# Designed miniproteins, single chains, continued (4), part 44

Each design is a single chain, and the fold is of that chain. pLDDT is the mean over its residues in the fold that is shown.

## One batch from the design tools (miniprotein)

Design m13500
Fold by ESMFold2-Fast:
Structure m13500 (fold): chain A 105 residues (1-105)
Amino acid sequence: SEELELIEKLLREAGVSDEEIEEIKRNSPSLEELKYRARARILRIEIERDPDEELREIALEYLELELRLREEGAAPAEVAAARAAFSDRYAEKGEEVERRREEER
């Protein structure tokens, strides 16, 4: 599958090891689940590059929550509610971080 090859390539380019890629593939019962887990893993790496620790922690907590809800077969409404709550928390913390940065200048 060209999609499988593309997913594996994107994971390798993001710095994910071949061992971890194989683990993600083993734990993904469908192509849709594999795409979701691959995206979440790449986003985690991108978030971990953010210099603000508090924003990183909030974003990582949300990624782990969304993966868990999906694995538990949560309804789309529950996932949407979790995403909305995360968006509000992340925006509020982002404003606090930016205000703190301006105060330190």
Scores: mean pLDDT 76

Design m13501
Fold by ESMFold2-Fast:
Structure m13501 (fold): chain A 71 residues (1-71)
Amino acid sequence: TSLAEARRAYAEGLRALARGDEAAALRHFQEAYALLPPDPVVEARIAELRARGASDLEIYGGAVGAYLEGL
């Protein structure tokens, strides 16, 4: 797992959102999530957001953002 690569993928996702490309943003956020180490707190947050009806874009973007900002 590479934290620097996760940060790059997250930044690319944010740039895709800024230009209105939600499909590209979701792909980049999923790539960032895959590069993070396994974390039960992140998995619990994803489950909670999913239970509240959040979109995949909100789930992956929010979970990755919270993880990277929380470090």
Scores: mean pLDDT 81

Design m13502
Fold by ESMFold2-Fast:
Structure m13502 (fold): chain A 95 residues (1-95)
Amino acid sequence: MEALREELRRTLREVIRLRLELELEKLREAKKKGELNEEARKFLEEVEKMTPEELREKVEELAEEAAEWLLANTEDEELPALIEDARRALAALRA
């Protein structure tokens, strides 16, 4: 059970990290096209104040916190199905 929970935590962290990076790139593209709404513009301005290293650390921290939150709300009986879903999501994001 612990090995399964640790695998799910690591897989979820990577899925969330990749999704956050993808959303950030979408926001940067929208900015180039002048298509950002006010809330997204303010968020991106805060991100642009960070160094690349600070941004990487922040994304990793957010992904880890989100993965821990999801795992804490997951019952042992749900683990096999969620691991399959997380692995599928990770494969799609890495394609």
Scores: mean pLDDT 79

Design m13503
Fold by ESMFold2-Fast:
Structure m13503 (fold): chain A 93 residues (1-93)
Amino acid sequence: ELELKLLSLLHELHEALLAGDRERAFEVLDEIAELLELEPEVVEQLRERIKAGDGVGLFELLAEVFEEKGLDELAEYARKLAELEREREREEK
C-alpha cells in the first residue's frame, strides 16, 4: 500500500514537472516527504531542485532517499525518471 502510493506520487510529481505546474509539484513533494518522514533539510534540498527546474537532481536525490529507506524498487524508478529528464534536456538543444 505505502509503496504503491509512493509510486503514484512519483508519477504525479513527474507529470507536474512536465506540465510546468510548480504548485502541484510542491504539493506532491510535501506528501512524499510526510509519508517518508523526511528531515526538513532534505525537504528543502528537494524544493530547491524543483525551484531550479532541476528534474535530474530532484529524482537522483529521491532515488538516494528511497535506497536509504530500503525502498529499492522506488529508487530504481526514480533513477529511470532522472534518466528521462537527462534525455529531455539533451533533445531540447
Scores: mean pLDDT 83

Design m13504
Fold by ESMFold2-Fast:
Structure m13504 (fold): chain A 75 residues (1-75)
Amino acid sequence: MVDLEKAEEYVKKAEEYLKKKDLKSAAREIYNAMKALQVSLKEKLEDYLKMAEEKNEKKLRDALEFVKQLVERRK
């Protein structure tokens, strides 16, 4: 089942981790938000963890914006 409230909580946690420059924790919370929204997660976790390893904050922010748009559409 889609859990919109959990997805919003994970989005907020990801934003907090991005503020702290904790890119690995941010990537994990983005993944958790996508899972709460029932997005297909075939190999997407590995992709987000790679972005964190490469210190690609911009790509993680783009992924977070995508999740935020999915949350807004479900409201």
Scores: mean pLDDT 73

Design m13505
Fold by ESMFold2-Fast:
Structure m13505 (fold): chain A 111 residues (1-111)
Amino acid sequence: MEEEIIKEIGKLLNSEDEEDRLKGYVIRAILALSENRPELARLYLEYVENSKDPEILTAKKIIELFIENKYEEAVELALSTKFKDEALKKALAYLLKKKGYEKAAEELLKQ
């Protein structure tokens, strides 16, 4: 999963589409947070503020809640959003698993 996430980040950041590049920054922030680097995650989220994609903005909010140690709110938001974007869904599931929420990660992937 981690290797697949890293490859997806590379593809998204090299995209000609602005929203794809912003998605790449969100997924990179997710990976940074999964590596216990919250300050690096904050830095990547600064690029995402101007996104018009509601799933990207929701993923940003989930990452912010994890950085603030509001874990239960972050998990609830991730599961209630019903993400359609497979890359965001897989990256968030990876973060949930790394934070010890294995059942929530499995539930997110089944959506």
Scores: mean pLDDT 86

Design m13506
Fold by ESMFold2-Fast:
Structure m13506 (fold): chain A 63 residues (1-63)
Amino acid sequence: GAAGEAEDGAAAASAGNAETGRREAKRVLQLGSEEAAKEAFKAAEANTPEAAEKYGRRASQAS
């Protein structure tokens, strides 16, 4: 590793969306919904923050 904090700072902001989606998915999963659990897995495995948020919202709606 090398000093790359400047670029990491910008990337961290984008990662916020992924964390929001994971948080929603986890909350819905705790409701005991099988569909919600499925969407939670999609959000957790999402490659992009946009996909994570999309699946997170679907999990929340499925509950």
Scores: mean pLDDT 59

Design m13507
Fold by ESMFold2-Fast:
Structure m13507 (fold): chain A 87 residues (1-87)
Amino acid sequence: GAPTAQQLLQRMQDIQRQAQQGADPFQVLKQTDDVIETALRNGQLSREILQAAQQVYLEAMKNAETIEEITRAIGGALRTIGLILDL
């Protein structure tokens, strides 16, 4: 079935932990984008999910090795600010 808001938050927190441990920037960016898109689609966006996602984007910027990864991380961080303001 569709994930609950609690499950999406838990997934986001797990991704944040992976990012803080130096997980691959491309993979954590992809996973974070997937969580945000699922939460948007299901009307389950929360400030907590968006704040955790923003921390992942910031960690991905620190570990980024390519201009594509940096660009995606910056874009994601800016998007989360906009989404928080729309809540």
Scores: mean pLDDT 84

Design m13508
Fold by ESMFold2-Fast:
Structure m13508 (fold): chain A 80 residues (1-80)
Amino acid sequence: DILKEAMLEDLEKAEEAKKAVIEATKTTPPEELAEGAEKQARALEEAAKYFEEKGDEETAEAARKGAELARELAEVAREA
């Protein structure tokens, strides 16, 4: 089941990224981390639009998922 395997890998990477952001809040201001994550999310949203218009839907979907994760990491940083 390719979808289930990919989803499990994405979940594991997302959890590790959230844990890394929480650890980073101990040494870096949370708002600075959140701002960085928001900038990354915007860059990934623009990349998704670019690849979608080129017909590369798989890359566009990956970029959209990355943007969602980056916005989630920004919220995690602000809550820490």
Scores: mean pLDDT 76

Design m13509
Fold by ESMFold2-Fast:
Structure m13509 (fold): chain A 94 residues (1-94)
Amino acid sequence: MEKEKELEEKIEEYAEKIAEKAEELGIGDFSKEELKEKAKELLRKAREAGYTEEELEGIVNSFLGELYTKAGKEKEAEEYAKKTLAAGEKIAAK
């Protein structure tokens, strides 16, 4: 199976999801394209550092939590923060 291609496609999907949500919520710090590029770079660096798909998902949940916080969506922000914490606890338990 093409695991490297699957992971690169997953990174593209995650970056697009972050950028689309930022645009939807009206986050003004970055353009959609700039945010997508920054997210892709961060996720790619994490992958090169040996992060698992689950760890990358934790990074994505952290970004989404920050976007919801900036948009004043506290409940959604809390949900993503909890998902990030749970992922971290699972990793630490190994």
Scores: mean pLDDT 72

Design m13510
Fold by ESMFold2-Fast:
Structure m13510 (fold): chain A 80 residues (1-80)
Amino acid sequence: MKIVPSRVTDSVARKLGFKNQQELIDYLKQRVRNARPFASDDEIDRLVQLAVEERFKNAQEMSERIPGISVSFAKRILDA
């Protein structure tokens, strides 16, 4: 599955301490995999796609819908 980030840019990734958008995506994949160790690569890609494309109402909603992302990290993404 292709991850097409429409909400997360290189600028947003740099505000979060990453070099670029791809590094942030790779970090999100690792966190989701740690929360879902038996998930397929397609499922991981789908969850990361949701994290970077979907407009969440708040950090709590994002954390609840995307396994492996804490409320504090979700706040950092939404504030960036």
Scores: mean pLDDT 75

Design m13511
Fold by ESMFold2-Fast:
Structure m13511 (fold): chain A 100 residues (1-100)
Amino acid sequence: MPVITKEDFIEAILKEAEITSKELTPEAKEALREVHRLMDKDGDGVISEEELKEYLETVFNTEFSDENVRKLLKELDKNGDGVISLEELLEAVEEYLAKQ
């Protein structure tokens, strides 16, 4: 099975959201909110490990190990609650863009 990195994930969501700016404009934040909603299949406002895995396997058309998905979630989950909030997703994207 291929391995997915945090950078691969962020690049994929930026491409899906059609974000070309080097900063999180209000328009880019709204586009990322829609991507977050697309991943959040149960509508609870956060992305679970299961929802993250399903999104990744759909977008990349391949299987990822549960261990790889869990590692990715831990890298995004800055508060340690085991889910990805919209704020954590926005912070991860902002950090990625700042390092370009």
Scores: mean pLDDT 80

Design m13512
Fold by ESMFold2-Fast:
Structure m13512 (fold): chain A 90 residues (1-90)
Amino acid sequence: MEEELARAKRILAAIANYIERALLSSGGYREIAEELAKVLLSHGFPEDKIIWVGSLGDLGERAPLLAAERAREDILNGKKPTLVLATGGE
């Protein structure tokens, strides 16, 4: 369990670093989201836990915050979180 949590933290750090570099390169949000999904899948993240939406507004005003809180709790408990990826924004 501790090894899984440490691995999850390393994956999240790598993803955060990738997002930061990608944003500096003038990439579109759709392309960034697609590449993030590929990275997550290659590290054993389950495909059924990735939800694609056109915009975060499609989830309602509070849904993005509730999704983030749920993802944090799942990670802290050694579970794979459900991710919501928006493809329509830039």
Scores: mean pLDDT 56

Design m13513
Fold by ESMFold2-Fast:
Structure m13513 (fold): chain A 76 residues (1-76)
Amino acid sequence: MSNEEKLNELKEKIEKELKELGEKLNVPQTVMDAVLARLEKEKEDLLKEKVSVEEGEKILRNSKKQLEALLKEIGA
């Protein structure tokens, strides 16, 4: 599996988990669209910078934590 495939698979998993959290917290769709766009941009930037899969996974997991915290602040 390529670096791009692994990072895309992780991004899609994070996107699904963020969507599920946003639905539970009744977050507005406009906020969800912005959050998902930010995650996609992060993935694209990582691929452009040619980071390793291991480093890319760490960065995407950190982004997930920050975005989950943001959704909790907006939804709570």
Scores: mean pLDDT 80

Design m13514
Fold by ESMFold2-Fast:
Structure m13514 (fold): chain A 76 residues (1-76)
Amino acid sequence: GDAAHEALARAAEIARETREELERLGLSDLGKQTVEEIQRVALEAIGAGRYEEGVERAREIGKRSVEEGRKLAEER
């Protein structure tokens, strides 16, 4: 349904934005890993019919990964 498609699109956008930010920090491997984690979590939630929960989990993962990435970038 449209709700599942919209939730997947939002999770994909969050993953893309997070990856781009981590790539700007020179952390492309972390960016790739974070995208894979967001996609896994979003697909699990969407498959269970919990579309909004999947999007919220994607946001939480993205935020934490960017915060971790900034700390790693400062150590270079």
Scores: mean pLDDT 83

Design m13515
Fold by ESMFold2-Fast:
Structure m13515 (fold): chain A 92 residues (1-92)
Amino acid sequence: MKLSKEEALERIRELVEKFREQAAGATPDEKRDLAAQLVSEITRILREAGLSREDIEKVARKITQAVMDGIERGDLDGAAEEILKIVEEALK
C-alpha cells in the first residue's frame, strides 16, 4: 500500500505521541522495548511511503540514536521533537 508523504508523517506523529505517553511511566527495559517497536513501526510506514531501503536504514539509525539519547536524559518530549524533524527531512 502506497502512502503519501503527508499521510506517512501524520501516522508517525501519532506513533511518536503514543510512545511518549507510554514511555513516561515505564521501566528502563520497557522504554527500550517501546523504542524498538517505535523504530520498527516508523520504518514500516516509511517503506509504505516509498523510501528506499538505504534511506530507511539511515533514518532508522538517526531515530534510534535520538530516542535512546532522550531516554538516557529523561527528555522524552525533546526526543519526540527530534524524531519528527528527522522524519520530515527524510520525507522531503
Scores: mean pLDDT 83

Design m13516
Fold by ESMFold2-Fast:
Structure m13516 (fold): chain A 87 residues (1-87)
Amino acid sequence: SDEEDREKLREVMLEAGRLAAELHEAGASIEEMLEAIEAYVRAKEPELSEKVRERMRLALETLRQMAAENPEAMLALIRWEIKYAEE
């Protein structure tokens, strides 16, 4: 269902974001964070519908564009999403 697809997308992206934030705290570069996010998302693809996989590809492209233009904004967004999900 659409609700299940949205929940799965949110769950995978949130966990990928947590992994990226943890790596950043450990001193990882922005490129290493993006690689980790992409690897995590791709590992989850077999569990996801075609619609969710397409949406994830677009999300990853958006994150790479954001990181190239303003890495601080990308980091702030990831941290904000994690805080929002934990509240």
Scores: mean pLDDT 79

Design m13517
Fold by ESMFold2-Fast:
Structure m13517 (fold): chain A 97 residues (1-97)
Amino acid sequence: MSVQPLDLPQEVLDRVEEILEKLRNNEPVELSEEEQELLLELLELIRKALEEEKEKLKKELPEANEEEKKKMEKILEELERKLKEIEKIEEQIEKIK
């Protein structure tokens, strides 16, 4: 694709964030079939992007100075948390089907 889904209009990103926040809070969310498909596609793309960033940081970590290593390790922990969050959200969306 010549454009990545992450480059979507802000209105779409805001709607996705609203849905994700409701799912995080275990709030009832009514999703259309189209919204479910779009959200799962976006979550897959975000997951791939996070996994690629994680692998990049892991490769750079041994060459980094002590201060940079601490920052990179913190980012890696944030990426791990985000990946686990995405997995839980995907499970919640599948249960709605």
Scores: mean pLDDT 73

Design m13518
Fold by ESMFold2-Fast:
Structure m13518 (fold): chain A 80 residues (1-80)
Amino acid sequence: SEREALRQQLRQLSIQSTAHGIRGVGALIDGDLAEAARHYREASRLLLESSRIQAQLGDEAEAERDRALAERFLARADEL
């Protein structure tokens, strides 16, 4: 179904955004601020896409949660 396809996309976006968050932290530990910022911005972009899909599914609370998380990742990137 269309809803099942969208939920599968959300699972893929969750895996990818988490991986970028982890890689961002790894880059910080290595002292590579530019690489950390790149990963945090990519995590933010993926979370905004997740938020859009969740809103389409009527999951407004989850959409707002992912939007807020995306904003926090972007803020961290901008501080590096």
Scores: mean pLDDT 91

Design m13519
Fold by ESMFold2-Fast:
Structure m13519 (fold): chain A 56 residues (1-56)
Amino acid sequence: MEDEKILDEIVEKEKANFEKTDLTPEQRKAYEKFLEDFVKRAREGLELIKQNEKKK
């Protein structure tokens, strides 16, 4: 349960750090897409583990 909170904190920290970095608009979009893809995979993995163990 706390795993989701930890993941969200990591994402917010990365976004805050990236906002402080002066990236070009193209680099910013590429980095944001990479982060979103990573977060999506991480969340899906965590949800599958939690749901399978809790529901199973």
Scores: mean pLDDT 71

Design m13520
Fold by ESMFold2-Fast:
Structure m13520 (fold): chain A 103 residues (1-103)
Amino acid sequence: MKTYVIVTEKNLEKTKELIDRILAEGGKVIVFTTSEELAKELEERYKDNPNFYVRLLKSTDPEEVLKEIKRYVNLNYAIFFTDDEELAELLEKEGALLVRMLE
């Protein structure tokens, strides 16, 4: 099973469409966000899907976000999506093989 990590603060329809496609293909999705509203909306939307997870972040700082991601995800085996260019660069520098920008 492929693991996909999405890091975003934005409640965008394109992000939900991406999640829907990954889950339909049998992938696992973990979303990291500082937005309590987005986290609650996604947890309700995907509550019956065992391959979907949301983690609430305390900071948008790329270094702190990376530390939190590493607690749950091995960078070498996950596909990353983010709208934060600084986080994308940091993920690649730290050994993530596949990082994509959202949109």
Scores: mean pLDDT 84

Design m13521
Fold by ESMFold2-Fast:
Structure m13521 (fold): chain A 93 residues (1-93)
Amino acid sequence: MEDLELVREAIENGKLEDLYENGSERIQRMVEVLKKIKEEAEKLIEELRKAGEDEAAEIYENGDAEAARELALANGASEETALAAGNIALAIG
């Protein structure tokens, strides 16, 4: 719980690298996983923009879980897939 709070604060303040260098082994592992998730998310957002899906890219970039869920439903996704889309937006925004 405490380690997760530190990681969240570092994400919001753009200080993931500082937390990685000064954190425990557990925090370092969490930061490595989050860096990989963010890198893949940034690539996917860039692909959306290249495809002309600027609205979708902006929703995910801003972490708007509700808008991401609604967009997925509008594109014919199941409720489970839409919930997953919202959770992904929250994690990467």
Scores: mean pLDDT 70

Design m13522
Fold by ESMFold2-Fast:
Structure m13522 (fold): chain A 75 residues (1-75)
Amino acid sequence: SNAEKAAEGAEIGARLGFESTGDPVGAGLMASIGAQLFGGNSWGASTGAVKGYLEGKTPEEAAKYAREGAIQGSK
């Protein structure tokens, strides 16, 4: 439950962060906040979001990277 909420928070944060700033760093910042609100991996969420955008992925694909990062190492 908490891992899924952290993943969802990271995904929403990544999308909103990029939508608001147009910057991968903005996506990473909001993804980390979204993950952290539910005890997720904030570092994984932020680096996942940034990596997705740097690879030229769509916002949806970058958000999936943030989601995967948020649950990495979570029990």
Scores: mean pLDDT 78

Design m13523
Fold by ESMFold2-Fast:
Formats: sequence, C-alpha cells, structure tokens
Structure m13523 (fold): chain A 84 residues (1-84)
Amino acid sequence: IEKLEKEIADAWARAVAEVTDEEARRALQEVVAALGVLADRQGWDSSDRDAIVEKYGEKLIAAARAAIAGDIEAVRAIAEEIRA
C-alpha cells in the first residue's frame, strides 16, 4: 500500500506541475470532490486513508495520467466511477 501511495503522490504532483489547461484542472477537481462525497457517505476520515488508497489508488493514478494527456473525458469518467 505504501508503494501505491507513493505512485499516487508522484502522479498527482506531476499532474499539478504539468496540467495548465483549465478544463483538465476542473476535471481533476471533480475527482477530488467525488472522493470527498464518497468519504462523507462512508463516514471515512483521515484514519481510513489505507482503505481509500486500496480501493481507488489505481483510479487516482489513471485520472492524473489522463489529465496530463489532455483526456478530460477519461478524468470525468473516473470521477463518475468514484461517485457510483
């Protein structure tokens, strides 16, 4: 799980540095908002971080990579999957 956490952190740090397109940035914000809604519905807090990483880590990495590639539809699809 520590390796997955590092991969998520590295991917999102790169997305924050490289993504300058406003639409792609907004799509990434939709992913963050979807996680917040999910955490609220599940009653998760910071102590549940490992559960979030295990279930959504790969989706978070995919969202960051899609945003870097300019694939806004893929980023939004990931936000919808997290909300579902």
Scores: mean pLDDT 74

Design m13524
Fold by ESMFold2-Fast:
Structure m13524 (fold): chain A 55 residues (1-55)
Amino acid sequence: SDDDKRAAILADYQREMDRLVTRYEEHLAAGDSDGVSRTLAEIQRVVDETNERMS
């Protein structure tokens, strides 16, 4: 069903965001500004892709 599909999309989103936030914090703690920038770009991509899938 559409509700089941939406629930699965949100579960995938939450799992991906948890991983990306952890990577962001690791790069930030290491002073890796390039890693921080790349991870923020990946976070934005995941947000955009999830919004498209939820449309």
Scores: mean pLDDT 88

Design m13525
Fold by ESMFold2-Fast:
Structure m13525 (fold): chain A 122 residues (1-122)
Amino acid sequence: SAAAPLVLVADDDPALLAELAALLRAAGYRVLTATNGEEAVALALMEGPDLVLLDYEMPGMSGLEALKEIRKAFPDQPILMLTADPSRFPEALAAGADDVLLKPVAPEELLARARALLARHA
């Protein structure tokens, strides 16, 4: 596609969500934001993002539940999970996350992982 890649970011912390969206937009990506898992699933299904960033810990539908719903519809959807709890890494990977990052995430590390996942699925 001639358009910049589309990244969907889901996090229930509006300050972190705004920070991640600004970082990705500054890097040249188009960005959609979601504040919960249900919205993340709906936007992923409607808009077809090139990459989905999911916070693991969201009230209602968790990031893990959102991952499973998105993966059911799109088996090859690139998904990066974010969590403050390193014990979540094995279950996120087992559920089909392509990568998992521990919060707080360094901007350079987030951009490097996003770039790597987008390149694998180009």
Scores: mean pLDDT 87

Design m13526
Fold by ESMFold2-Fast:
Structure m13526 (fold): chain A 94 residues (1-94)
Amino acid sequence: DPVEELKKMPKEVKDRLIEALRRSGASDETIEKFREAFEKGDVEKLVEILREYLGIDTPEGLVQLAKALEVELRRRRGEEIPDSKTPTKITLPP
């Protein structure tokens, strides 16, 4: 359940999602709407914003992005990355 997964997400992962949106050109207004949608569990609004800036068009894609950002946080804490690189920027689908 994407809503349950989002509610269990650490604050640091939420902050990383916001950082990814900012790097993709999201405005402060868009970031505030994203934070509000996150707190409300408004998955449709989250996907709408992520589709615009990061090319994520499904709730499952949002959960996968969150997991990728968790791996990035581990790397920043000096922990080893398993086998895959966490991209600094999400590549849009072709």
Scores: mean pLDDT 70

Design m13527
Fold by ESMFold2-Fast:
Formats: sequence, C-alpha cells, structure tokens
Structure m13527 (fold): chain A 77 residues (1-77)
Amino acid sequence: WKEAAIGVLNGVKYALEQGDVDTAERIAKRGLAYLSSVVPSEVLKEIRDSVKEALEAAKQGDIQKAIDILDKTIEKV
C-alpha cells in the first residue's frame, strides 16, 4: 500500500508543479478513495489531512507550500 500512497501523492504534486490545481484535486479525490480500501485508517487520515492542507495552500496561490507539505507526507509513508 505504501507504493500506492506515494504514487497518489506524487501525482498530486506533479499536477501542482504544472499549475493544474483542478487535475490535482481530481487525482487526490480518486486516489484517496482507492487508498481508503488499502491503507490503515490512522495513516489514511494523516494522508487525507495533508492533501487537504496542500490543496488549500495551492488554491491560495502558495504552490511551494503545497509541494513542501506533500514532500513531507511522502517521507513519512
């Protein structure tokens, strides 16, 4: 499940690096739905909260903060 989680997080990160917040949200929504069936609930909550915080930062124009949040989350998985 760790490879799947890292894949989802990198997908969101890549979309944000391209400036495509809509694609990042779509990847996050689809990815988190999939991860909910394979990731332990405790870890899933942390990933979900981190992704939500990153997308919020991106919507406020702070792409670098969003990427930093995602990178830290990837390191913890």
Scores: mean pLDDT 83

Design m13528
Fold by ESMFold2-Fast:
Structure m13528 (fold): chain A 99 residues (1-99)
Amino acid sequence: MMEELKKKIKEYAKELHKLEPESFNLEAALKTIEGIDKLEDLKKLLAEAAAQLGILTGKLDEAAEIVSELLGVPLEEVRETLEKAAKEYKEYLEEQAKA
């Protein structure tokens, strides 16, 4: 279970690095993942990685389902949180483009 979670988190970290190579330090992320020995901490990290990937790719429904299952939070609550974060991220990018 823990090794499968670590593998999945590493896969998400690699995808995040492909999307945001200048902002996402893959080496630091992989080191952090290897250092986690608690199942609950791995579930939280996987949920965070899935949420970030969903926001960056627009696959919010898939990300919400993964986060809901990992954290035991209702799907609708997770979906609303991710939609709000995606909107804030879009507004941030639009503001950076104006500068």
Scores: mean pLDDT 78

Design m13529
Fold by ESMFold2-Fast:
Structure m13529 (fold): chain A 109 residues (1-109)
Amino acid sequence: AAEKIIEILKKTLKEIKESEDLEKIKEILEKAKKEIESLDADPELKAAAVEAIELALEVLESEDIAKQIGILLRMIGELLDAELAGNEKLAEIYRLGLEIVKAAMEKAE
């Protein structure tokens, strides 16, 4: 069920934006990853959501701006590919994932 993945990602994005504590943001991301992995849902949609969360965690742990830009560009590419393929659910997951990565980058500054 793509809807549950999307709900978890939307909640995760909101909680990240409302937090100023990097350790709390890491806990929010790790909890979201575990919740998504436990879902009885499409493996491709789950993999996309988990990848977005893992990239957001990587951004929080890295002060390398070039690496952070590389992560952002990768997410933009995956979103574009999903949109060009006409996969609306996958595109929404990558779009939310991109916003989560961007929010993590902003908090890491």
Scores: mean pLDDT 83

Design m13530
Fold by ESMFold2-Fast:
Structure m13530 (fold): chain A 73 residues (1-73)
Amino acid sequence: MEEDIRILKKAVELAKTGNEIDRGVALISVATLKVAAEREGNKELSEKFTRIGDAIAAGNVEEAEKLLKELEK
C-alpha cells in the first residue's frame, strides 16, 4: 500500500503539469493500480483508485489530491 500511495502521488503530480501526455501516463498508472487491486479481490481499494482516476480524467486535480489524502488516512 505505501508503494501504491507513492505511485499515486507521482500520478497526481503528472496530472498537475497540464500536459496531455503526462496526464495520459498518470491515468495508465492509476488504471494499473486499480486492476491490481481488483485481481487481489480488494474491491474497496479498487473503488478508491477508480475515483482518483476519474478525478484526473476530469481535470479535477484538487479532488484527486483530496482523495489521495483520504487514502493516506
Scores: mean pLDDT 80

Design m13531
Fold by ESMFold2-Fast:
Structure m13531 (fold): chain A 91 residues (1-91)
Amino acid sequence: MRRLRHPDGLEVEVEENEDGTARVTIRSARDDFWGEAELALITMALISHFGIDSIKSIRSSRRELVIETNASVEEVVAFLKRLYPDLEEVE
């Protein structure tokens, strides 16, 4: 599992499923409209980049987004770092 954190408090976990595909969990630091808007934007960015057929499921709440993908962990991490250049890997 890879963990990433943005200085603004956004947290990302990317786990490898048994089939080599990635499960992405994103948590917003904000429990407000802007936090919800950020998670919605990330959702649309992932769908636009990987394609709708590469998204197995999406579960969202006010602060948390969980996406099951057909993409690899490395592809997802590379894409998220492109969206958020200040996203740093933490152990």
Scores: mean pLDDT 81

Design m13532
Fold by ESMFold2-Fast:
Structure m13532 (fold): chain A 79 residues (1-79)
Amino acid sequence: SKLEEEYKKAMEENRELIMESASKSVLAIGYIATSITGSPEVGAQSRKLADQYLEESQKLEEKAKEKLEEARKLKEELE
């Protein structure tokens, strides 16, 4: 049914957003490490990049929560 297809799509979109968020978090950790071990100038740039990727990760997590909520509502309609 169309509802089943919409549910599967919402769940897949949620999964993709979670994976993308996780990827951004891993990049942020790498830049945090560089900020500690690098020169002061390199460290400052790496810190800014880490902060940027953490912010992007948080925004993706919020979108994932919205898609999960959409999927939950669709599942209730399938009951």
Scores: mean pLDDT 86

Design m13533
Fold by ESMFold2-Fast:
Structure m13533 (fold): chain A 70 residues (1-70)
Amino acid sequence: VLLSSLLQQLLGRVQAQFSGAFGQRVVDLMVQAAAQYNNNVNLVLAALGQQVSQAVYDRVVQLYNDLLAQ
């Protein structure tokens, strides 16, 4: 699976988890980080962790781990 496709799947899960304007805000932050870090998911997650609360970050990391584990 291409890294960009994996990131797109993660973004969909994030938007579903955090619904509405807040979910869109988290997605927008991740999209900007993806552009900056050439779709490197680990760097996108690290950048997100500096912009959101620990609880939001931990949930996004869990969604990513669930995506990898299926």
Scores: mean pLDDT 81

